# Designed miniproteins, single chains, continued (3), part 20

Each design is a single chain, and the fold is of that chain. pLDDT is the mean over its residues in the fold that is shown.

## One batch from the design tools (miniprotein)

Design m8716
Fold by ESMFold2-Fast:
Parts: C-alpha cells; structure tokens; sequence
Structure m8716 (fold): chain A 64 residues (1-64)
C-alpha cells in the first residue's frame, strides 16, 4: 500500500465523523452536526480533511 498508517487512520476517522454528521442531520439535530464537525476539525491531522469539515461547518451554521 502507498498510503501510510497515519494517513489511513485519519481517513477512517474522517469517514466516521462524516457518518455521525449525516446521522445528526437526518435526525434534524443541526446543533449536534455542528458539534461533531468542530470535534473532527480538532482531531483530524490532514489539512484537506480539516478544510472540508470547515466548509461543511460554515454551510451548516448558515442553515441553523
């Protein structure tokens, strides 16, 4: 594999947070979705994943 374990762990973490956000949004809990995105930004090390979560956070805050 050309992917490092750190990169793979970060990818799995990003996927888990993305699923949690999707579940919170489906439940109509925008406050929880925002909280999960903020936690993901703090935990994710990959700047691309952090940037994606920051963009989603901005979108959800505009909807709330």
Amino acid sequence: SHMSKEELDDEVLAALYTMQVALARKAGDLEEAIRILEEGIKKLKNPQYRAFFEQELERLRAEA
Scores: mean pLDDT 81

Design m8718
Fold by ESMFold2-Fast:
Structure m8718 (fold): chain A 73 residues (1-73)
Amino acid sequence: SHLEQGIRKAEQALEKVKKEKDKQAKGVRARALAHEMRELAREAERNGDTETAERAKKLVEEAEKIAQESGVK
């Protein structure tokens, strides 16, 4: 499904973000990922896909934590 593929790609993107050595790039990418996953979670909730919404929310939490640690708003 589109949502499942989105989550899998986001998990791969999160691992790349964690390995990013440039602090600014890391924070910007983490911020963008958090935004994308927030939208995915909303779409999943509208479709009644609670499991996908929960998974997306966990990715948001991890990405926001990385963005905060990177000092990017």
Scores: mean pLDDT 83

Design m8719
Fold by ESMFold2-Fast:
Structure m8719 (fold): chain A 64 residues (1-64)
Amino acid sequence: HMERSLADMITEAALELHPDLDREKVRAAAQELVDAGTVPAGFDPSASLEERLRQLAEAVIARL
């Protein structure tokens, strides 16, 4: 399940940046972002996978 795997990757990236966040809320927000199929305002689609995950994690954190 690639979409669900992406949400998990975003969740891990977000918790790496802010380990004090609620994992359940972060995962739910990450899944919602993936399901919506929208990109955050600062998203760079030409960036590396690691940078894109960081950008998505930052967007998820901003939604909390």
Scores: mean pLDDT 74

Design m8720
Fold by ESMFold2-Fast:
Structure m8720 (fold): chain A 72 residues (1-72)
Amino acid sequence: RPLPPLTPEQLAKAREALKAILKAHPDWSITERIILAFAVRQVVAEHPDASVEEIVKRATELAEATLKELGL
């Protein structure tokens, strides 16, 4: 279902989490990076009070689950 737009504060957390995960995974393809970006956005929208560390963990798990589901 459609997620609401992120607030500036949520967007800042999403950017920090995304940077941290991408720095840990420099070998990821553009497709994997796009899936990760959507995962980070979803986690921040569902858990707005989550720390950057929690967003990193949850978004990584969601992205990996999505990649497995898509056979990527």
Scores: mean pLDDT 78

Design m8721
Fold by ESMFold2-Fast:
Structure m8721 (fold): chain A 92 residues (1-92)
Amino acid sequence: SAEEKMREFLKEMGEKELETEKEVKELVEEKKYEEAIKKLEEYKKWVEEEGEKIAEFLREAGDERGAEMVEKLKEELLEKIEKLIEELEKKK
């Protein structure tokens, strides 16, 4: 159950990252920076909310190491998203 939930989360995260990257790239090419930022903010919110839920679930299941791994991945991804938003804000 815990391993399965973590695998599902990692798969969804990868799929959403790829989809968001494609959408943001297309919007940036069209100089639609505000819409690109909005897409990144939506992905950021999803990562924050779902990552938090999965970490909580893993802790309740006794998988403290798994929870710490999810939290670290969440932190690293959020930092990358925030940096990209800052770069796009400078182009507005």
Scores: mean pLDDT 85

Design m8722
Fold by ESMFold2-Fast:
Structure m8722 (fold): chain A 77 residues (1-77)
Amino acid sequence: ANAEEAAAVLREQVARADEIVAELVAAGASEATARAAVERAAELLREAAEALEAGDMERAHELVGEALAVLREAAAA
């Protein structure tokens, strides 16, 4: 089902956290800032996956948006 597939994709992104940290550092973020942002984004994406599996599509959308905002702020710093 779409929710299960979307949740799996979010968990795959969480598993790629080290790669995302490396990309943020390459973009000019400090490693400490990149790691903190990726850790927060991973927490939000994990919660979004749980919301999707529970059928709360609206909550999942909000959490994904918040995760993206955290990563954008880290890249702009």
Scores: mean pLDDT 76

Design m8723
Fold by ESMFold2-Fast:
Structure m8723 (fold): chain A 90 residues (1-90)
Amino acid sequence: MEAYKLIQEGQEAFEKKKYEEAIEKYEEALSLLPEDDPLRATAYTLLAQAYFEQKKYEKAIEYAEKALALDPNNELAKKILEKAKEELEK
């Protein structure tokens, strides 16, 4: 699946701290995914993580909340949401 390959390429970019490239790949993946696809929650979680690493905390919150709307049990999305809110309170 092309969207899954884009997510993998984004994760490889993220591991290399190329957060802008990772975000681009995750956004491309989302554009290919149907609205009801479970991978949308994964892509939103990974977008939240990449924005958090860029210190774009408002965007990290936005995407973490989108991930949790689709998958309420996503522990990574919950963790990013809590940490990003904490950073904005500083």
Scores: mean pLDDT 87

Design m8724
Fold by ESMFold2-Fast:
Structure m8724 (fold): chain A 57 residues (1-57)
Amino acid sequence: PPRPTEEQEKKIYESLTDEQKEGLDEFRKIDEAARAGVDPETLEKMRKEFLEKLKKK
């Protein structure tokens, strides 16, 4: 499926609960860190923390 546009992303974000918004923000931080050239070890740690939060709820 095609990547959602910024407007579609915003609409999805607004429809989320506060907890889901927090999870999405964490995911975006991981993606942004990867683009900034953060080391793979740190990225893996961030990803694991995100997945743990998601799995808990």
Scores: mean pLDDT 70

Design m8725
Fold by ESMFold2-Fast:
Structure m8725 (fold): chain A 66 residues (1-66)
Amino acid sequence: MEADKQVLDRIEAEIERLAKENDVEGLKETLQILDRNLQTVTDPELKARIEELRKKVEEMLKKLES
């Protein structure tokens, strides 16, 4: 669980970096990674965190693609 939390923390930092760089393709790739993790993760706390990160990526993409 702690190692998975650290991975998600790094993904969140990467999302912020990609958004700063206006890297739409990088954000879409990150969204695919999060979607893949949602298919395999059964821990409700990790699933909730992944859903939060997914929404963050979708919001960033909405701003950049508008």
Scores: mean pLDDT 78

Design m8726
Fold by ESMFold2-Fast:
Structure m8726 (fold): chain A 92 residues (1-92)
Amino acid sequence: GEELANSGRSAAAGTKSEGGSARAEAEGGRLVLTLEKMGPAGGIGAAGLGQDARLAGGEGKSEVSGDTVTLTLTGLSEEEAEAAAAGIRAGA
């Protein structure tokens, strides 16, 4: 839980520091992170969040559309997905 909250915060804060924005939605064991105008710091944070999700027994998938990156995490517990979302909201 703590690792997902910390990496989620890093992804959001990194993206915000580079002039972008971050948004999260959690539903059951699924988290969708949307990063607009993501730069290198946001990208490092998002990669860390994906890795932490895999270590928690879940999966991460990233999609790019224009200047928007969407990271979808699946196979998490509801508590883990909400911890990640809370971290993202704190960093945004």
Scores: mean pLDDT 83

Design m8727
Fold by ESMFold2-Fast:
Structure m8727 (fold): chain A 86 residues (1-86)
Amino acid sequence: MTLVLTFRNLSEEQKEEVIAEAEELRARGYDVEVKVEGDTVTVTIKNVSVEFEVGEVLRAIGLELDGYDVTVEISGDTTTITVDFR
């Protein structure tokens, strides 16, 4: 399973926070790729094998993003979550 997290309209401080969270996931042994494009950060997590792990990651990130617009799309083995900051 692949998890794609797309964060849009980020401030510089919010970009640093998202990147820091991605580095923490990498430190936990997840296969994490981070792409920064302007005010957008995309975090791709590959080879997530357990639904519990996905749920934990999504909850942790989701709690920091409370009050923002969040869209979730599931297609095959890929889950895409888009968060729009303002």
Scores: mean pLDDT 70

Design m8728
Fold by ESMFold2-Fast:
Structure m8728 (fold): chain A 80 residues (1-80)
Amino acid sequence: MSKEELEREVITALAIMQAALLIKYPENATKEDVERLIKLAKEANTPEAIEALRQVADAFRKAGNTELAELAEKGIKELE
């Protein structure tokens, strides 16, 4: 594994961990938490990181947090 590949793997793991927390506790999420996840997903640019962001958007929609769901969805569009 190259240094660049390792860096991408680490950032992907951080994105997945951040997403897991936001999915478990969507009511405690802030705009800054979502923006941080979007930044991690952009830096990783892996299918796993993008999928994690999609799961977060769905979790916010289910929780009724339309503002954070729309922010996450905007981040997904920027990555596609």
Scores: mean pLDDT 84

Design m8730
Fold by ESMFold2-Fast:
Structure m8730 (fold): chain A 52 residues (1-52)
Amino acid sequence: MEDVEVDLPPGAPGYEVFVALREQGVSLTPEQIAALLADPRLPPEVKARLLA
């Protein structure tokens, strides 16, 4: 996939999109990963997957 700039603020429903992209093997930017890790709504298990 091409690099597409997607910046989602904490608390946005788009976090589910980032999780789905990660699960499907799509690359996330470091900024997207940081935003997901900062989201208190995400379970620790999901955050662990982002760091794998």
Scores: mean pLDDT 59

Design m8731
Fold by ESMFold2-Fast:
Structure m8731 (fold): chain A 78 residues (1-78)
Amino acid sequence: SHMEEVKKRVEKFNKEMKEKGLEAARRIYSPEEVERLLAEGKYDPVKGKEIQSRLLAEGFRHYLEEQRRKAEEDAAAA
């Protein structure tokens, strides 16, 4: 099914965004601050969704900036 193929691609993208976004967020924020924000979200589902969305968006943006910088460094070294 075309819809099933699209769903799989979206799920893969969401997984990558979550993994890369959270990893990058730990570089932007202190590990303690990330854990505190995630812990706040554990007890408040609405606030948790907002916190997770912000961390993922900020982290993913930082990840893309790191990727661009690395590509520029690799190009300069070649």
Scores: mean pLDDT 71

Design m8732
Fold by ESMFold2-Fast:
Structure m8732 (fold): chain A 66 residues (1-66)
Amino acid sequence: AKEAAQALVDRVAERGSISVDEAADILAEKLGVSREVARRAVQRHDKNGDGKVTALEALQAAKELE
């Protein structure tokens, strides 16, 4: 839980945003869910549909998977 949130925040802080695929990989690793499940959660929170997520959107996806 905290480890997934911290990893997402660190990645977004470096770049301003991260890709849906990068967020999905981090969540799958840290939460022990499949990459497909993580990717779908992240995509639901990609409000702009641009394939990138902000820190807030990534954290909301992490909370959904807990």
Scores: mean pLDDT 73

Design m8733
Fold by ESMFold2-Fast:
Structure m8733 (fold): chain A 79 residues (1-79)
Amino acid sequence: SALREEADRHEALGLEALAAGDYRTAGEHFEKAGELYLKAGENKKAAVSYANAGYAYGLAGDAERARELMQKAAELLKE
């Protein structure tokens, strides 16, 4: 539960940063949320968070990081 609560906080901070146009900060928070959801066994939530991180890093101009995170998201959604 502590991991999920921390992940939820990072997801919320990522959304706030994204709305503010702080794309790199948004990517960092979404990536952290994905890591924490994955540790909590929440694979679907982890995939969504990694996809959000990839999108945010893409907007920040970090195409390589965006590609890596989108690949992580896709791998977690292979059910």
Scores: mean pLDDT 89

Design m8734
Fold by ESMFold2-Fast:
Structure m8734 (fold): chain A 63 residues (1-63)
Amino acid sequence: SLKPRNEKVEKVEREFEEREEEEFRRLVEAFKNVGFDEELARRVAEMILEVEREVLIRKAQLS
């Protein structure tokens, strides 16, 4: 396994992965309620989670 340079970043990524499924389902349902079809809702949810993960990692790096 690769040893991460920043232990805090690894912890944030792991905690995000544990919540990722629930957040993904929540986002998909929210976008379906707005009128997106299933496939578009999943695509948008994936994009949002990618951005959210990047923000969390950057915050951890600054601490």
Scores: mean pLDDT 76

Design m8735
Fold by ESMFold2-Fast:
Structure m8735 (fold): chain A 75 residues (1-75)
Amino acid sequence: SSIAETLDVIEELLRKGDLETAARSARTAARHLRDSDPEVAKKLEEAARYAEEGDGEKALKLVEELREEVREREE
């Protein structure tokens, strides 16, 4: 799946308040992207950390910002 599709899934999970699944998904995505896109991987790890800390709003904002960055790269 594309990075954009993965971010859309994580965003939906965060909006539903499923922070545990969102954090797990973000960490899995970060692992897969570490070699190809280390900047995106780092931000996904940070979003996962916020979700694990119970800060779904900060996690969501970071994923939304990352989705915008990925959109610009895929144009």
Scores: mean pLDDT 83

Design m8736
Fold by ESMFold2-Fast:
Structure m8736 (fold): chain A 71 residues (1-71)
Amino acid sequence: MTLKIAVVAESEAVAAAGAAKVEAQFAAAGVAAEVTTLVVPALTEAAGAEAEAAARAAGFDGAIGVTEETL
């Protein structure tokens, strides 16, 4: 069983760092996860909600918004 997770960030660098952390956290919990990065122009509440809805519609199990502060 592999979870499909979307990591949403305002920059490719933050998205990549967030994806690596999410993969490490799921690996530590013994859960296999396939992480895909999504870059948005501005990570607002509305953009985060839209990205989460789009990820679920695309068959992702979850979406996680990350910022430099939450890394």
Scores: mean pLDDT 73

Design m8737
Fold by ESMFold2-Fast:
Structure m8737 (fold): chain A 77 residues (1-77)
Amino acid sequence: MTEEERERFKRLAEEVKKWIEEQLKNGKSYDEIAEELLRKARESKDPLERLVYETAAAFVYMQKAIDEIEKEREEKK
């Protein structure tokens, strides 16, 4: 990546992370957040934006899986 691309990637990643935190605070589910991120990735023609959104969506799905495992363990007892 060029220096400009690296800086843009970092800024976008930080913005997306803050956006995810805001969505969770507003009561949106992990599925809703991940679906919107994947839509943004699909719509984006910029490879860096696509990579950031896809990576963020994967991270959200991972958090969902962890939360589901923990909730299932709690709710079974």
Scores: mean pLDDT 77

Design m8738
Fold by ESMFold2-Fast:
Structure m8738 (fold): chain A 55 residues (1-55)
Amino acid sequence: SKEAQEYYDRGLELERQGRIEEARRYYQQALEIDPAFEEARAALLELHRRHPDPE
């Protein structure tokens, strides 16, 4: 899960910079590596709530 943690940390940094689409991809990658990563799931859910993708 070290790789998942690195993707999650990068996602947080991108989100702080307002780079929402990139942050979303990094959180998704963290979850692909570790599906049980609660922090990444919570971050992605909150990101989707604040910036929903209407399709």
Scores: mean pLDDT 81

Design m8739
Fold by ESMFold2-Fast:
Structure m8739 (fold): chain A 74 residues (1-74)
Amino acid sequence: PRVLSSEEILELVEKTVELLKELADETDNPTWLRYLKDELERFVAEVLPKLSPENQKRVLELVEETLEYLEEKL
């Protein structure tokens, strides 16, 4: 089976959270901010089981920071 490595998935998550923060900075719409939060949570749920335990911890830290950032804008 050809799959992304744990390290490649971590890099993808880092790029995704950066993009979401940039998108959130362009809006004060609570509906849009909630949508971004829900999509991030869905994305993380799909990739988290594919990560090493160390990278799972790093992804959870990045996601929590990003979710807090989005919630502070609400």
Scores: mean pLDDT 78

Design m8740
Fold by ESMFold2-Fast:
Structure m8740 (fold): chain A 89 residues (1-89)
Amino acid sequence: EKKAEDLFREGAALLKKKKYEEAIKKFEEALSIKPSARIYYLLGEAYEKLGKLEEALEYYEKALELAKKKKDSLAKKAEKKLEEVKKKL
């Protein structure tokens, strides 16, 4: 829990600095410890910023599915991002 949360925070900070590839590595490490809808969602944002729209779509879909199962409010946000990315494909 603590280790995954620390990696998530590091990844989020890198994403804000537009270090997308480094952010992805941190999120992948966090995901390997504890899968979460928020990690999938931020992986989607990072891939979208890199122009990797197919990967972004995959991660937003995973975020939506996990958020629905856990009744997380992130589900609506992930659904909106899926629609936005589909329009770019």
Scores: mean pLDDT 84

Design m8741
Fold by ESMFold2-Fast:
Structure m8741 (fold): chain A 100 residues (1-100)
Amino acid sequence: SEEEKRREEEEKRKEEELAKEAEKLVEELKEAMGEVNDAIRAYEKLDKEKAEELLKKAKELREEASKAYEEGREKGVEKLKEMVEELKKAAEEAKKEIEA
């Protein structure tokens, strides 16, 4: 029916939008992880305990996002978005503390 065809097209569009959002988040994650890694390296020279704490936080966020993806793509995308924001925040706080 026309209703069934419209439903399939709508579902396909939502799937394509989720895929595009995931690709964008992966690029943002690469940038955020780069900043976190730079902060970890700086802390290794100044405060080894803070370097270890930041590394642990990044690892835990990655594990949470990975588990969410196993439960479903939509949930995985949502957790990946949270991970990117938390990593960016952690990197900015670390940079502020190092530059202070």
Scores: mean pLDDT 78

Design m8742
Fold by ESMFold2-Fast:
Structure m8742 (fold): chain A 55 residues (1-55)
Amino acid sequence: SPDKIRALAEEARRELNERLEELLKENPNASLEEILAIVDEVNREWLERLLEELE
């Protein structure tokens, strides 16, 4: 449903923010590659959840 898709997108946004904050707290000099790796992981997890919801 559209509401579930929206909820999953909001969850992904929160997860991304939390993981980036954690990364920067542990490593203030985190490289762009490290930041992009987190973005990629969160997007991958979000797509997996989205695909499961569409079934």
Scores: mean pLDDT 81

Design m8743
Fold by ESMFold2-Fast:
Order: structure tokens, then C-alpha cells, then sequence
Structure m8743 (fold): chain A 70 residues (1-70)
């Protein structure tokens, strides 16, 4: 389900953001350097800004697109 996929993705991203920040790294910059899509970067930006609800909505849209991929 897109909602469950989005929830797990947000939880995983939050854990990675916390680890990167603990290492003194900017999680948004790391995501850009890693070549993540603009849509994935928006999720990370929302989480880094503390807007978990926005991050979840964006992740849900991405999960729905992935499930609809032909």
C-alpha cells in the first residue's frame, strides 16, 4: 500500500538524516551529491525543516507513482 510504503520511507529517511546530522553533514547536500531525484530531495528538505506531514505526503505521491509504473 502506498501509505505504508510512504510511512516506512519517511521513517528510514528520518533515521538517515539524524545519522548524517550527527556526523556534521547536511542531509540535503548529501542527497544532491548522491544524485537523488528532485522529488526525493523535496522529501529530505521537508524532514530537515521539521515538516513531517509534508514529507509524508510527498513520499506517498512517489510511492503511488512507483506502483503505477509500467
Amino acid sequence: EAEEIARRAVEAAEAQIAALEAAGLDPVEVAREAGMSPEDIEVIEALAAGDREKAFELAKELAEKALKEE
Scores: mean pLDDT 77

Design m8744
Fold by ESMFold2-Fast:
Structure m8744 (fold): chain A 74 residues (1-74)
Amino acid sequence: MTLEEIIEEFRREVERIAATISDPAERQRVLEAAELLVEILRSSAEEMGASPEAVRVVADWALEELRRYADEVA
């Protein structure tokens, strides 16, 4: 799995999570947080030399936290 495939899958899952949030302001916060997380994922691979597998672990963790937040504000 490439870095771009991991980021694309992350963004796709974020869109699904955001779609479960009825409040437009909270939905927008999740989308904005996701863009910052994408920058962190890219930086980890490009600057820190993290493997795609390590980047995926961070992405999966971030998705779990975003899902928890969505459940709390739904």
Scores: mean pLDDT 82

Design m8745
Fold by ESMFold2-Fast:
Structure m8745 (fold): chain A 65 residues (1-65)
Amino acid sequence: MFVPPEASPEDIEAARELAEEAIAAKEAGDDRKAAAKLTALGILAAAYESPEIDEILARTKKEVS
């Protein structure tokens, strides 16, 4: 049976840290760093079937875009 990979608590924490770093970089005016952190968060969201990580990504995009 095919089971999509589920994010561990550590993966969800990593997503939250990336989101916080992206928002902090955007607030500091470091658009390149914000984009890099947002890209890393997007890669993590694509790797896992996690509604929580998907929601973190969506909220972070609204804050930094």
Scores: mean pLDDT 79

Design m8746
Fold by ESMFold2-Fast:
Structure m8746 (fold): chain A 80 residues (1-80)
Amino acid sequence: MEEEARALERAAERARALARKVLEETGSEEAAALLEQAARLLLEAARLLREEGDRERAEELARQADELAREGARLALEAM
């Protein structure tokens, strides 16, 4: 559980770093916003695992975050 929560927190940090880089290099506010939203969902998923042990909800939020991150990456590529 704790290791899974830490993995989600690290994923959120990576998504946030990517959002900043995308905004800096492409100027795509939409792509950066989607990556920031993905980071927030990953942090909420980590919180649910750590504080409530709710794996099902955490997995659902992680899936939503992955979907947003993919969309953000797609928009970033289009902005190049």
Scores: mean pLDDT 84

Design m8747
Fold by ESMFold2-Fast:
Structure m8747 (fold): chain A 118 residues (1-118)
Amino acid sequence: MIKLEESGGGTFAEGSSATLTGKISGDTENVFSVSWERQKPGQPPELVAEISLSGMTSYAESVKGRATISYDKEKKTVYLNLNNLKKEDTAVYYFVAVAIINGKGVVVRGEGVELTVV
């Protein structure tokens, strides 16, 4: 079973920076990509950033140039750095792992961390 641990939420000043941290444990050999999703009040969830285990990254247009996602393979930890925070970044952020189990894609989501920009 894949386990996800999230940290780095809280209340931040507009224009500051935040780092969200997602740690993967358990059956990690089946994981091929990890991402951060967010859900704003009254809006559908959106993909913020993704990194594959091959090191390929992608970013939502809303955070492009302000976000960096990185993966420490030894620590099995993913970092999402968000710079120049805007009030529009206020959301619940979910760490997501995608694995292939028995030839099927399986999605595991964390419990979510709240990020509030004031």
Scores: mean pLDDT 84

Design m8748
Fold by ESMFold2-Fast:
Formats: C-alpha cells, structure tokens, sequence
Structure m8748 (fold): chain A 86 residues (1-86)
C-alpha cells in the first residue's frame, strides 16, 4: 500500500541518517553531545519535548527521501501524525 511504502521510506531514511537525526535531536532538546542513542535522548522527555523530537526525526527523514512524489506523501503523513500528537 502507499502507506506501507511511505513508512518503509521513512524508516530507511532514519536508519541511513541516524547520526544526523541524533545530532539535530540533541541540539533541539539541549542534550549533551556524549549521549549516543535516540533511546537515551527520549528517556525523560516532557510531552512538548517528545513532539519536538518527533518533528526533528520526521524533518530529517522526509528531507532525505530522493523521490519527490514519495517525499510529498511522507510530508503529508508526517504532518498528520504530528497534528495528532499536538
């Protein structure tokens, strides 16, 4: 399905760009540079900080998708998920 294709593309983009996701997440949330995993970044977040983390992950992943049509679909899906998190 189109949703499965978007989901797979986002997952692949996150894995491929993990270091950039981690770096931007740490910068956005004020986390120390010695933290090496997204799980450690996420451990003690408020609701607002979790939304910020999700937005950073989605921004990096969507921007890394090379196919413009798939990128547009991923952006629409990401916007819907982030709106649900408020």
Amino acid sequence: SADAEVGQALADAIVKNYEEVLKRAKEALGVPDDVKSLADVAENLTREQRVTLARVIMDVAISAIEDPELQARARAKGDAVLAELE
Scores: mean pLDDT 81

Design m8749
Fold by ESMFold2-Fast:
Structure m8749 (fold): chain A 65 residues (1-65)
Amino acid sequence: MIKQVSVMLNAIAEAVEEGASIKVELKDGKLIFTLEDATEEQKERIKKRILEEAKRQGIEVEIIE
C-alpha cells in the first residue's frame, strides 16, 4: 500500500505544479485530499487526476473543497 500511495502522490503533484495548494491526510487506509488554494479549473483537473489515480492504484479517496 505505501508504494502505491507514493506513486499516486507523485502523479498528483505533477498536476499541482501551477501553484495550487493541496493538503493530504491518511486515515484508516483512506487518503483525504483538501483543495485549499486553486482556481475552479485547477480544482476540476486535480479532482479528475486524483480519482483516476485512486482507481488505478485501488486506493480509497475523499476530496474536500
Scores: mean pLDDT 73

Design m8750
Fold by ESMFold2-Fast:
Structure m8750 (fold): chain A 66 residues (1-66)
Amino acid sequence: KKEEIIELLKKEVEELIKKYPELKEKLEKLLEEGIKKIEEAKNEEELEEAIKETLKKFQDFLKKEL
């Protein structure tokens, strides 16, 4: 399950980088932080929170930059 979520997140970020190449470094940093949080989750509750926080950070970032 974690691997599938990480793969989906990587694909979404790759598409964002294609549309906004100027944001590549910042998007890659957010991706690395998100992957780390997801991998560190010890149970389903922590996994759900890690995913939620990661998605919110991307949403907030894109809202600010776009």
Scores: mean pLDDT 81

Design m8751
Fold by ESMFold2-Fast:
Structure m8751 (fold): chain A 78 residues (1-78)
Amino acid sequence: PSVQQQIAAATQIFSQYQAQTGRTSINFVQFSQQIFQARRQGADRAVLDQIFQYVRQYFQTVSSATASQIIDYIRQNA
């Protein structure tokens, strides 16, 4: 799959898990804006690195099981 398709899939995953975890939507909006900005500059491997960095920061306070599931899903589908 293209990097653009991987970015879209990751965005959808975060939307679904944010609803499940009860986290506020503002963090997801900021995350989505960062991904879309990176796409406009040229989708590459650095965008995926930013996704993983954001996952670590975003999910510091959620259960480790939930964070692990999100990371694993992204790795398998991104």
Scores: mean pLDDT 52

Design m8752
Fold by ESMFold2-Fast:
Structure m8752 (fold): chain A 97 residues (1-97)
Amino acid sequence: SVQLQITLSHDAASQILSVSALLLSGSAQQIQIYIDGILVISASNLQAGQQISGSIPLAAGDYNIQVIVTDLSGQQYISQQQVHIGDNQTVQLSFSF
């Protein structure tokens, strides 16, 4: 099984949302992270312990976080969570596949 920890951090001064994804367990051929349908992170050949980062210009608000994991057999899994991110707040989300 694949376990991901996603950290979202908003900076009000720049209006930037920083996104980091840490692979806690498992392995993936590809991981894609979308925020309100916008691709923010795309990474390949990920192993447990690896962290990938991205950023997107977004205001504080309510967002849909979608994660797509492609495993080593080529099978794709999708999971979604709704999140509220305030000005200068950090939020952590857990995804399991």
Scores: mean pLDDT 90

